# Ledger of designs, part 29: designed miniproteins, single chains, continued (2)

Each design is a single chain, and the fold is of that chain. pLDDT is the mean over its residues in the fold that is shown.

## One batch from the design tools (miniprotein)

Design m4976
Fold by ESMFold2-Fast:
Structure m4976 (fold): chain A 97 residues (1-97)
Amino acid sequence: MMEGRFAHIQVESDGPPEHSASAVVEGGRVVRHGHSGHPQMARVTEHLVELARRLVRETGLEVAVLSVSVGRDQLTPETAQQAIQRLEEQVAEILRR
């Protein structure tokens, strides 16, 4: 049996967080996920779920929490993609250990 371990990865943009997306995976199962209702945050949430599942599967961590926050005037398809890329890089860094 694997010992339970926890990881939290957060990406924030400048300004007050008007738009958010999050996913929590425990034991390879999505236990919570949500977003602020913007279509770009819905897309980010799908990527957070996939990255959290991958992190748990590849590292043996019991729980992974991933979140993104973007300011009101900062949310574009490009900034959403940049946030996803930053999360992918942070996950890759953990996986390289």
Scores: mean pLDDT 71

Design m4977
Fold by ESMFold2-Fast:
Structure m4977 (fold): chain A 59 residues (1-59)
Amino acid sequence: SEAERLIRELARRMAPGVLASRAAPGVGAPAGDSTAIPLPPEELARRLAEEIAALLAAA
């Protein structure tokens, strides 16, 4: 329960800001100048799991 709550909050805090920032400029913006994280789903899962584990350990 505590773990799920922390995970939910973390995702919620990151998602709106990150997604909005990435989608905000859509008027003739050069795609080649965009900043993107080239992470495959498995790597993303690992990173998220590690961050969550660290957060839980700290909490």
Scores: mean pLDDT 56

Design m4978
Fold by ESMFold2-Fast:
Structure m4978 (fold): chain A 102 residues (1-102)
Amino acid sequence: GSANLTPDQFQRDVMISMVRIMRSVLDIAYRVYTDLASRSTGEQKQIYQEIAELYRKARKELDEIIDKMEKSDDLKEVEKLYKKAVEIFKQTQEEIDKILKK
């Protein structure tokens, strides 16, 4: 992230960087499950495709959040967007856990 001199700008840059890290984790997971689906058949292929789609959706939502965070100079708005990104990341992991327990 950009080196900013004010504490608020530093906090903003840290939160954006954390969301970018979460986005990278989702991108890696999406690629892994897409690859697993391509090498699987039947019910297992369908499960991996469903998981890949959840990661793809979450990645897209985080991309939109990052864009909004980068366009905002309001630390409180950036904090709300950060919390939304964390919630999406957690909800995606919970939904995948439910699929894997079927």
Scores: mean pLDDT 89

Design m4979
Fold by ESMFold2-Fast:
Structure m4979 (fold): chain A 76 residues (1-76)
Amino acid sequence: SKEEKLEEIWEKMRKIAEKVGVGEQFDKLYEEAKKKSPEERLVLFAKAALYISKHATDEERVEITKLLLEADKVFE
C-alpha cells in the first residue's frame, strides 16, 4: 500500500538522521507527521530532509534526495 511504502521511506530517512546526529529531532517531526494528512506528511518529510541535509555529507545529501524523489513518486 502507499502507507507501507511511505513508512519504509520514513524509516530509511530516520537511519540517515541517526547517523548525522539528529535522530531525536527527526523523531519529533515524525510524531507530528503521523497526526497529519498524507499530503501534509509529505511537507513535513521534506522539512525533515532539509534539516538533516544541513548536518549531512555530500554523499548523505544524495541519499536524502533519492528518498525525497521516492516519496514524491508514491503520490503519483
Scores: mean pLDDT 81

Design m4980
Fold by ESMFold2-Fast:
Structure m4980 (fold): chain A 89 residues (1-89)
Amino acid sequence: ALEAIEAQMALLPAEAAEIAALPAEAVAEAVRRAGEAAVRLIEAGAPAEVARALVRLAQEVARLSGSPEALAAAEEAAAAVERAIREAE
């Protein structure tokens, strides 16, 4: 899981133009869903590194999109994952 997320993140520079061409609302929605999935992973007992890697992937997609809404969604996702990790301790 972690290696797959890291591999996808390494491919993002080659996909930058495609990501930038996506509708801003679609990217923000995808980032929100990724954050929700990362929180569920922590709640299911997944390692913190996996959830944090998924959030980093979402943050990079948001950055490449140039969407302020996607960037805000990524920041909220990161905060939610860190809260879930603390609750799991």
Scores: mean pLDDT 79

Design m4981
Fold by ESMFold2-Fast:
Structure m4981 (fold): chain A 80 residues (1-80)
Amino acid sequence: SHDEELRKAGEENLRKSANADLQTLQDEVDASEITVGEDAFDASLKIALSLADEKSQKDWEKIYERLKKELAEKGPVPLG
């Protein structure tokens, strides 16, 4: 039905938006000497996972673990 097509399009748009936000955060971490708080990654990941299907969840978790490791290796997490 048309309603199902609209719903799927909406879900795809939300997932693309979440992917873009996480990719932007990754690029900022990679390019910057400024550390981003671990809590910010946790919040962003939880939003992305809530929008992802079961197949995508593992990919998101893998991206998060990589970014978390990069943050830990690049220095101390900023306070609040």
Scores: mean pLDDT 54

Design m4982
Fold by ESMFold2-Fast:
Structure m4982 (fold): chain A 57 residues (1-57)
Amino acid sequence: SAAEEAQLRAQIEAEKAREEALADALVENVGFDRELARKVARMFTDLSIEMYEKQLA
């Protein structure tokens, strides 16, 4: 439904916002290089989005 689509897109936007926070946390708290942190955060975010898509299927 349109409502379910809207909810999914909102979750995807939230995950994108969390991606930047995760990258910052990896740099500040774990000591990752910024480039590596962004790659790790992106991979995690992509997997999280996949899980949301599977939950809505």
Scores: mean pLDDT 79

Design m4983
Fold by ESMFold2-Fast:
Structure m4983 (fold): chain A 75 residues (1-75)
Amino acid sequence: SEELARRAEANLAQAEAEAKAGNVEGTRMYAGAAVGLALENPEIRPRVIERLREIAKASTPEVAAELLKAVELIE
């Protein structure tokens, strides 16, 4: 649903903000929330995967590793 996609994007936007701040734990927490939504709602998985990969490309190696682990959980 569009509401679930919106909720996932809100968590991913927060994960991106935490990633930019260098907060690995915050990034994990918010990315994890988006992953949880994607696991229960297969229709939003492609959107969540794409967004996690996008954030990872702009992140430090440590943060990128956490985000790519999140992608692996959905795939």
Scores: mean pLDDT 86

Design m4984
Fold by ESMFold2-Fast:
Structure m4984 (fold): chain A 97 residues (1-97)
Amino acid sequence: MTKVVVTITFDNEATAKAFAKNLADYFLSLGGKLIEDKENKIVIEHEDLGKITIEVDGNTVTITIEHEDKEVAIELAEQIKEAAEKYYGGKATIKVE
């Protein structure tokens, strides 16, 4: 299983929380199942996209993608990075573990 981590820093906590919520809502709209829903941590499992963990800490959102296919995990991470940077003014880095 491949683990890809996207770390995104926003200008403020409100933007970070809005991005995290909108991203979670997006994955749920694609047929994802809500596995964990805590104040600062959401875990969603999707049959095609794998396990997605979204964590909020202040103005930083950390998204962990766990998938059996490394290419799928990386492509999803790049799409998340692009959305955060283009629409929310975030600064994102991707790490493949």
Scores: mean pLDDT 88

Design m4985
Fold by ESMFold2-Fast:
Structure m4985 (fold): chain A 81 residues (1-81)
Amino acid sequence: DEALKYWELALENKSDPELYRKYLEISILLGVLDLVRAVKRTVEKIKKNKTLSKEEEEKFKKDLERLDKIEKELEKRIKEL
């Protein structure tokens, strides 16, 4: 959010057209990251509130591990912009 405010200020001053492209890319990545985090919270909430079989618990663990990998990859991409 603070990063987006910085990019918006740079865009307003038209200091660098490349900043506009980076602003759009980071905005898209942040939106996807928010979605991944929302899905992860939902899965964790279901796991806590539902009595799960051993097989179901292993499936939820794998799903959360996949979401964690996606989240870390998105965070890395955002930091490298």
Scores: mean pLDDT 75

Design m4986
Fold by ESMFold2-Fast:
Structure m4986 (fold): chain A 61 residues (1-61)
Amino acid sequence: SAADEEALRRLMLEMFAQGMSPEEVEKRLKALGKEDLAKKFKTNMLGVEAMREYSKKLKEG
């Protein structure tokens, strides 16, 4: 859903900004009780690298 996409995007951007790897992000989502988001992250691995690059662009300052 759109709400899940937005929540996942926000969490991933924050975690990538902290220097976390995709594997660490998945682990953190599970630890937060967000198993649905963790599954969505696993399914959308093609989008993971794009989100990492997007996070870098947002971090330009």
Scores: mean pLDDT 67

Design m4987
Fold by ESMFold2-Fast:
Parts: sequence; C-alpha cells; structure tokens
Structure m4987 (fold): chain A 75 residues (1-75)
Amino acid sequence: MAPSKDEVLELTKLKFGLMSLKTEMDLRLKLGKPIPQSVIERAKELVKRIKELKKKYSIKDPALDKLIREVEALI
C-alpha cells in the first residue's frame, strides 16, 4: 500500500537523519576516535523506525537499504 504524503515526509526526514549520523560516524572513524554510545543508540532508533515504516507500507528503496546496511556495519 502506498504511504500518505505525511508518512513519505516522515520517512524522508528519518532518512536524512540517518545520513547525517553516518557522516558523523565516518568522520569519527577517520579521526581514529570511537563512535559514542549515544550516537550508536540514536542510529539504532532511526534504523528501527525506518524498518517499521518500510515493512508497514512494503516500501522498496535500494539506496535506503544500502544506507541501513552501512550504518548497521558500524554499530
């Protein structure tokens, strides 16, 4: 089933949030610093919410699926 416009906006906002966190994680790793537990927990929360929305609406987004896999590999 297709999501509403409001649900598409929520998913888009969550996707940008996850992209921002991945950028911070990548930067920290490049500097040889550990990823803080707070960042790991926030990433897990965003991934969980995105997966719930994807499952609820049968959303197929290969770019988002790749982003989730890359983030999960870091946490």
Scores: mean pLDDT 81

Design m4988
Fold by ESMFold2-Fast:
Structure m4988 (fold): chain A 77 residues (1-77)
Amino acid sequence: SAELEEQAKQLGLLLALEAYREQKASGASSLTLKVETDEFSATVRLTPERVDVEIDFKGVKVRLSMSVEEVEKMLEK
């Protein structure tokens, strides 16, 4: 379902933002966030330059890749 894919992408984006906030709070140069629930599983990998998200939402698998600069711009808005 296109609607399910859009929901998975939105959830992945929210997880990327959360990982970025946690990385800034901890001062770590890299961070891996793993989440497992009844509705989804996700792995977020953050480096100084990039955020990669792998998410499985109700059987729909989505991968997102963003620059840290893109994440920062979204948080400033």
Scores: mean pLDDT 80

Design m4989
Fold by ESMFold2-Fast:
Structure m4989 (fold): chain A 111 residues (1-111)
Amino acid sequence: SMKKEIEEGINRGLALILEGVVKAILKSHPDLPVEELVKEVVELTEKLLKNTKDDELRVYLLAALYRVLESLVGEKKAKKIVLKLAKKVGLPKELVKKAFKLAEEEKKARE
């Protein structure tokens, strides 16, 4: 129980780091092409997804990616990019649905 709570905290922390890094890059390089930033974030997330067998961490990473992409390209394009990445990495549709639900719940909790 306590070990699982610690792992969940670490997984959330990693997702928040991804969001923070992207926001920092945008503030430092406001003229950076959105398409290039999207490509870099997707490639980093793909690498992280391939280097973990933890489905819970995968859900948090996909949720963080979706939130970041939604802020850059809007909800419709963000969902399409996340779905394509999940299919490329071979992730089940159930994990992707959990990630979208988590992203929506976390967004509402901060409003």
Scores: mean pLDDT 78

Design m4990
Fold by ESMFold2-Fast:
Structure m4990 (fold): chain A 76 residues (1-76)
Amino acid sequence: SAAEALALLEELARAQDEAEFERLRAQIDTLPREAVRAALAELERRYGSLEKWVASNTSNPVVRERAIAYLRELRA
């Protein structure tokens, strides 16, 4: 569901390490693409920029870079 996708994306943005990021990515990848895309549109509506939203939630530069790349992949 879009609600489940939204919750997992919000957890992904707060991931503290690479292992947590990979676990959440694997869960999101099991969801229908339409539900994930609907959740991404809702996040963009709320925050204006997914890239800025992720950057404000993680201080780990490797996790931040990977999260931004993944969100761009999900939008494509």
Scores: mean pLDDT 81

Design m4991
Fold by ESMFold2-Fast:
Structure m4991 (fold): chain A 62 residues (1-62)
Amino acid sequence: SEIEELLEKIKELAPEIQKEIDEMLRHKDNRTAVLSGLKGLLELDIGEEARELLEKLIELLR
C-alpha cells in the first residue's frame, strides 16, 4: 500500500527512527495511534526529505 511504501522510504532516509516506523507498521490498523506517532516524529531532527514524506503520510491518513 502507499502508506507502507512511504513508511519504508522514511525508514531509509532516517534510520534513527526505524523502531518507531516498524511499530507503526505493526499497528497500521489503529489510525489514531499511527497519526499520533507520526506527529511526534515531525518534532525530531530527521532531515528535510524524511520530514516531507512524513507530512505527506499524515495528509493521506486524514
Scores: mean pLDDT 76

Design m4992
Fold by ESMFold2-Fast:
Structure m4992 (fold): chain A 76 residues (1-76)
Amino acid sequence: MTEEDVRRAGEEAIKEALKKENISEEEYQKLVATAPASAVEGAVLQAAALRGHPLAVERLRERAGKTDAELPPLEP
């Protein structure tokens, strides 16, 4: 299982989900074009993780954990 396999699986899962929600491929392409690359990558990883890809799950945890670990205390 490679990063490329995870990305492909995630993109496939997203397309399937969009079709189920009656979102056209044209609208999906527009969303991808307007979204930042990091958001698209996160969505692909999440979709692949929902399909049970362990590498995708690990990558999502790494991204989330890094953000939480670097979060400063909330102060006025």
Scores: mean pLDDT 65

Design m4993
Fold by ESMFold2-Fast:
Structure m4993 (fold): chain A 68 residues (1-68)
Amino acid sequence: VDEADVYQALLEMAIAMNDYKTAVKIAKEALEKGLPLDEQLIREAYERAVKDGDFENAKELKEILEKL
């Protein structure tokens, strides 16, 4: 399995669990490794974090989106 596919799967699981802190960590690690990230998946995480009131992690996810 490609490392990028593993990071996408981990990101999807974190979002499904509403664990935005872990989603931010996974996305940042993928960017540090130069791996592609699904912009739509990061956007979904951002929107859900805002809806759930997790503004700290929403801000981090928005910064990640700006770099994609």
Scores: mean pLDDT 84

Design m4994
Fold by ESMFold2-Fast:
Structure m4994 (fold): chain A 75 residues (1-75)
Amino acid sequence: SMELEAEITVALARMTASVARTSNVSKTTPKDLEQARRQIEWLRRVRERYRDNPEVVEATDEAIAALEAWIAQAE
């Protein structure tokens, strides 16, 4: 169901944010930075797909912010 898909999406976005906040940036490779940027683009597409779902929008915005902060810290 669309509701189940939204719940899974929220859980995955929150997990992504948690991993980004706790990951050690000192061991970051250029490949890791590229993968993080691809994850941000995917999260932006998901946010647009579920734009009318506030929980998905909030979770994806948090994940994007966490990944952008991690990239900035690693660069």
Scores: mean pLDDT 83

Design m4995
Fold by ESMFold2-Fast:
Structure m4995 (fold): chain A 68 residues (1-68)
Amino acid sequence: DDEEELLMAELVAAHRVLEEARKRGITPERVVVEQVDDETIRAIAISSEETIEVEVRKEDAIAEFRAQ
């Protein structure tokens, strides 16, 4: 289902931005995930110190989720 695939892509994007925050030693206060277009998902980790943004291709994110 398209809804399940979107959820998979959103979860991968959220995980990736949290990994980047962890690498930078940042504890995010909020994570926002949005679909930019039909093929691109954006995840944003927001903290008092900085904002980290990652973009993933929906197709690649779904493939990555299924490989877990």
Scores: mean pLDDT 83

Design m4996
Fold by ESMFold2-Fast:
Structure m4996 (fold): chain A 73 residues (1-73)
Amino acid sequence: SEEEERKKRREEFLKEVDAGIEDLQAATWLAIAKSALKSGKPKEIVDEALARLRELGHDDAVAQLEKLIKESE
């Protein structure tokens, strides 16, 4: 039915929005961590960002941040 098609389109749109939010969260956490490393902010901020990026499955962002952490030591 047309109602089932509308429901499917809504669910697909919400999934796309959720994926977009996750990508935006990953980009935000990476930016926060980079800023924290550059400004000498507490390590806990960087550790939290790294944990969040791992949870989101952004392996490229995780690798990038891990490299920056090593370079900051």
Scores: mean pLDDT 79

Design m4997
Fold by ESMFold2-Fast:
Structure m4997 (fold): chain A 95 residues (1-95)
Amino acid sequence: RTPLQAALDEVLAILDRIIEKGEVTPEDIERINAALDRVVAAAPAHLQPRLQQDKEIILKELERARTMSPEEVKRLAENIKGAVEGLRLELERLA
């Protein structure tokens, strides 16, 4: 696996944990921030500005999710997971 694929898998694993719990903790935000930093760093240079913006949006939404109901947290995390899986498929197609 490439470093980019490993970092994306790490993001997906954190999101799965959030979905199972129905809750976002400060520790979850720290872990996903670190994993997303690895995604940006491992990405092709031309995609880095877009991925940096996507990272900022994801982190803001997860911070808001700390005050959401379990059902709202699960929906948000599932939506973010779908976007990350879509990015993984896009990157595989470019290989």
Scores: mean pLDDT 84

Design m4998
Fold by ESMFold2-Fast:
Parts: structure tokens; C-alpha cells; sequence
Structure m4998 (fold): chain A 99 residues (1-99)
């Protein structure tokens, strides 16, 4: 039962991850403002760094059969993506308001 729930959560987080990376790529393609581009680059670097740490800790949790910890770490990635999207959207609104 826990293994099935973990697989379902892993798939949902994978889809969220793909959507977030596509969101960053779409913004990068459709924006030429240096301040926006810098924010997108910093957000991508922070996301990739955090993802590496989270993935390594999930791997260790799974080796120990700590499915609860693995699910909690997947939740941390979801929150991290939501925070980054919020920051990026706020930056886009501020840049647009200055035009």
C-alpha cells in the first residue's frame, strides 16, 4: 500500500517538475529583459541544486525503507516549486509595472 502511494506521488511530482521546467523555458524564450533573465537563471540554479539534495535524501530513505520520509521529501519539492513560481511571477509583475 505505501509503495503504491509513493509511486503515485513520485509520478505527480515528476509531472509537476516537467511543467515547472517548461514554465521556465517558456519564460526564457518569451522575455528579453535582463533582470527577468537573471531571475530565471537564479531560480533554475536553485531548483537544480535543491532537487539534487532532495533526490539524494529520497534515495537514502528508500534504501532504509523509510517511505514516510521519502513522501515528505517529495512534498518539500512541491513547496519549493510553488515558492519559486510565486517569486518569478512577482518579479514579472514588477518589471511590467515599470514599463
Amino acid sequence: MMEKKLREEEEQVRELRERFLQYLDDLLENNDDPEVLETLEEARQLYERNRRIIDENIRKALEEKDYFMAMMLLGVEVVSIAVLQSIINQKLALVEAKR
Scores: mean pLDDT 83

Design m4999
Fold by ESMFold2-Fast:
Structure m4999 (fold): chain A 85 residues (1-85)
Amino acid sequence: SAVDQIRRLLEEAVRQRPLDGGRMFDYFARAAYIAVQNGLIDAFIDALRELGITVTRDQILAMAQAYKAGDIQVFLDIMQQISAS
């Protein structure tokens, strides 16, 4: 299911340190993209909250768009914003 895919990708993202932007893009941005495509944004926000990460709906939409565009740098900029908030 999409929920199981998101959970698996979040587990992999937690294993990847923020030092590896390419791995974070493949796991975290992909999870955001799957959440948006399947109408699971609120579930994704809740899952991230359980991991101690606070994100907004707009940030999730922006990450999903960056993933769709293949734009790792835009994704990293969004991750910096999340870390700074």
Scores: mean pLDDT 78

Design m5000
Fold by ESMFold2-Fast:
Structure m5000 (fold): chain A 65 residues (1-65)
Amino acid sequence: SGSSLQRLNEADKESKKIIEDLKDDPKKGEAEAMRVRGKAFGEVMGPAHQQQADKQVEEFEKELK
């Protein structure tokens, strides 16, 4: 439980840094943050969950166009 929680917590911190680094393009920052969190979720839960996370990012990016 600790290892999985630590990985997800680290991804959350990384996502917040990405949003801060990309604050001049907040939509881009949010999309990149979603990718980082999705990758961590995939590492913890398995590749099928990574694919679902990637699909959610794709749909989010389509709404930005």
Scores: mean pLDDT 75

Design m5001
Fold by ESMFold2-Fast:
Structure m5001 (fold): chain A 80 residues (1-80)
Amino acid sequence: SEVEELLKRADELLEQAKQKQQLANDYKLQAENAQKLAALNPEKYKSTREKLDGLASQYTTQAADLLSEARALRQLALEL
């Protein structure tokens, strides 16, 4: 049914959102560790910290977008 297809797609997007959020959390932790190292040796670790912060932000945004789409599909399924 159309309802089952919408719910299946929503569940797939929710799973992808969880994976992206996990990646964001992992990169944020790595960036925090790199920041501590950058305090001791900025020339070696500043660039690594900035790249990891960028990846964390990117995956946070991707997770939020996927979660919003999943919620919209679930809402649509409730209206059918």
Scores: mean pLDDT 90

Design m5002
Fold by ESMFold2-Fast:
Structure m5002 (fold): chain A 86 residues (1-86)
Amino acid sequence: MTAEELERRAREEVERLYARALAELDDPALRAEIEEAVKKALEKLEEQVKKLNPPEELLKELERNRETLIKQHYLYLWEQRREAAA
């Protein structure tokens, strides 16, 4: 399996989990809180990456995977909220 195939499968899995998480979220306030936290985290990550002056190839890769990174961080924060409530 190539790196591209692994990345595609990982993206598909993240999208599936993200759709499930959205379907299971009944609390609009919690959803808004997680979305805001994801947005702030992504902005901070982008600023930090720019400060490190990474290779152009890495920046392009990050841009291509931006949607997947947003969904992954959303899932991470959602799981953290679930674990804290358990």
Scores: mean pLDDT 70

Design m5003
Fold by ESMFold2-Fast:
Order: C-alpha cells, then sequence, then structure tokens
Structure m5003 (fold): chain A 65 residues (1-65)
C-alpha cells in the first residue's frame, strides 16, 4: 500500500541518518585522540548537529505527508 511504502522509505532515511551519525562520531573521536584543535572539533560538532537537525526536519516532513 501507499502507507507501507511511505513508512519503509522513512525507516530507510532514519537508518541512513543513524549510520551517518555513528561514522561522524567516530571521526570526531579519532580527531580528539590525534590531538586536533579543541576549537576546530567544537566547530565540526556544531556544524554536524545543524546538519542532523535539518535531516530530521526533512524526515518529519515525509512522515507528515
Amino acid sequence: SETVKKYLKIQKEIEDLINEVRRRQAEIEAMRKAGADPELIAQKEADFNKEVEERLKKIKEMYEK
């Protein structure tokens, strides 16, 4: 059904986002362990958090349709 197709698409987008978050968290932790600039790390975290907020907003819009 149309409803089933909609929810399967939303599920895939959520799973893709979770996997991306895990990869980015691993990258940031690797940077910390390598002694990267704390200010640069904080900026990368803030930028990525904004990207996650926008992706969650788009997922919510898909759900609301």
Scores: mean pLDDT 84

Design m5004
Fold by ESMFold2-Fast:
Structure m5004 (fold): chain A 75 residues (1-75)
Amino acid sequence: SLLEELREAIQKLEEAYKNNDKEGVKKAMQEVLRIAARLYRSGDPELVQAAREALKKVEEYAKKFNILIELHLQP
């Protein structure tokens, strides 16, 4: 399921973050953003909420590594 793909992408992001792997964090962020965009476009309130929580995590990790990310997920 798309939610399972999101959970796996977030696990990869958290693992890279704990390992202080900046390039791994960037790659995992891109995967999370790709999946979140699909969830957001579904129009399902539960999937949209999952996408929003995932975006908050991406923003937190981006701030930690001084990575500037411009999030264009608005309809």
Scores: mean pLDDT 76

Design m5005
Fold by ESMFold2-Fast:
Structure m5005 (fold): chain A 63 residues (1-63)
Amino acid sequence: EIKKLEQQIVNLETALGILKAALDFAKSSDYPGKDQDIANIEKAIADLEAQIAALRKQLAAAK
């Protein structure tokens, strides 16, 4: 259903915002393992962006 896809996109965009805030925090902090945390968060952001793109494609197909 179109409405479910739109809600999923909104939820994932919210999660993306949270991860971007976590990335900013990691980059502004100075601690051992920071580079690994940054890499892990950047991967999670890329995975979420891919999921959002896939859902948007499904939404377009469901017209």
Scores: mean pLDDT 82

Design m5006
Fold by ESMFold2-Fast:
Structure m5006 (fold): chain A 103 residues (1-103)
Amino acid sequence: MEETLRRLEELLRRQGPGTFDRVVDELERVVGLPRDEVILLLGATVAVAAEKIESLGLPPEVQKLAEEAKELLSKFYTEEELKELTEKLEELLEKARKKRAEE
């Protein structure tokens, strides 16, 4: 599991280290999740999105990254588990938005 988290972090960082760090740090701070859990949830979101990427006509580089993320996650999680992680991420992001709106 730790090796998968490390590889997933590497894949996400390749897309934009500054953006990745900002998103992870903000989710850690606002939602109170540990870094590793945030990275898993972000990776699960990318893997679920990969199923729709083919129909969205996204650039080949983005499609390849999504496929790699899906492959890495599929070694540790089923499609059902990935959907659950994505739903949990959406719920946590909604809670974070509410906290920001009230503060």
Scores: mean pLDDT 60

Design m5007
Fold by ESMFold2-Fast:
Structure m5007 (fold): chain A 80 residues (1-80)
Amino acid sequence: SAKEAQQQKILEISADNIFETSKALAERYIKQGKKEEAIAVLKKALDQLRFIYSKATDEKLKEKAEKYIEEIEKMIKEIE
């Protein structure tokens, strides 16, 4: 339906924005030596991306959200 397509597009835009902004903010905190704050930002982004993944019905959106989740999980491990 048109409503479902609109919701999927909003989820896609949200996923892109969450990933880009959380990564940029975390990198800024790392440069400042604020490791715990960087991890907190990334963990919040993980929760939001997992929510988007759970609501995604579009296959490409699911793949995108999964890749973003994997990248953020990797960033957390590299900081820890």
Scores: mean pLDDT 88

Design m5008
Fold by ESMFold2-Fast:
Structure m5008 (fold): chain A 93 residues (1-93)
Amino acid sequence: GAANAAKGSYLAGKGAYDAHVQGNAREMASNGTAAYSAGKLMYEGGAGDFQKESYEAGKRAADAGTQGNVDEAARHGKEAYELGKKAYEEAKK
């Protein structure tokens, strides 16, 4: 359901941010792609604004990771994490 997809996006975005702090570019790109995929499921299910924004941030992180832009991927991964956290908190209500 939407709560599970929001949780998935939140955790994947957190993983991307944590990987950036640890300097792991591959893990950051992988988690960015996971956040994008989870956010896509929320978006297709008629997600709210935080869920859609998390999806878009995850997509930007995945795109930047694919292009080898580690700093951009980390920035968007952090955005996806923060927005996914808000979406997850709203979905719990």
Scores: mean pLDDT 69

Design m5009
Fold by ESMFold2-Fast:
Structure m5009 (fold): chain A 95 residues (1-95)
Amino acid sequence: STTEEIIEMLQDLRDTLQSMLNDPSTSDDQVELTLSEKMDKIIGFALRNKDYKSLDKVLQIFTDYLNQLQTQSMDTVLQSTISKIDELIEELKKS
């Protein structure tokens, strides 16, 4: 299903962000680029497959990420974003 593909894409994003958080050599610019590219792919996939429920939730996580970057450190923002992705994965699995 479209939802199962989105779960796999979110899991890949989550694992990538966790790896970056655990690697002190990863720059903030590299994190921002990776997150934006992977989010764009997930958003585009959900939109093309008309999974508006998943789309709305993914867009909310991305909006929260962009808002937090204005006032919080990258480490704090990444920890928050990973937690929100994990919560969304669990929610989608129950659907």
Scores: mean pLDDT 87

Design m5010
Fold by ESMFold2-Fast:
Structure m5010 (fold): chain A 93 residues (1-93)
Amino acid sequence: SEKEKLRERAEELMRRAVDLGTQAADQAIKEGHPEVAELVRGAIAAMRHPETVDDAVELMEQALKVAPDSLKPLFEEMVRLAREAREAVEKIK
C-alpha cells in the first residue's frame, strides 16, 4: 500500500541518519571533541523513534553549529539526511 511504502521510506531514512550520526560521533571523538559527540549520541537516541525525530534534528543542528570546521562537511550531510527523515515521518502522520 502507499502508506506502507511511506512508512518503509521513513524507517530507511531514520536508519541511515542513525548510521551517519554514529560515524559523525565517532569522528568527533577521534578529533578530540567529546562534547560534540555527546550531542550527536543524544540525537541518535531520539532518531530511533518517529515521535522524537524533531528533537533529533534539533540536536544534530546544534552539533553542527558547535562542530569544528574539519567536521562540518560530515555534520552538514548528517543534518541533511536527518531533515529528510523528519519530512518522511511527517508524511505518515
Scores: mean pLDDT 88

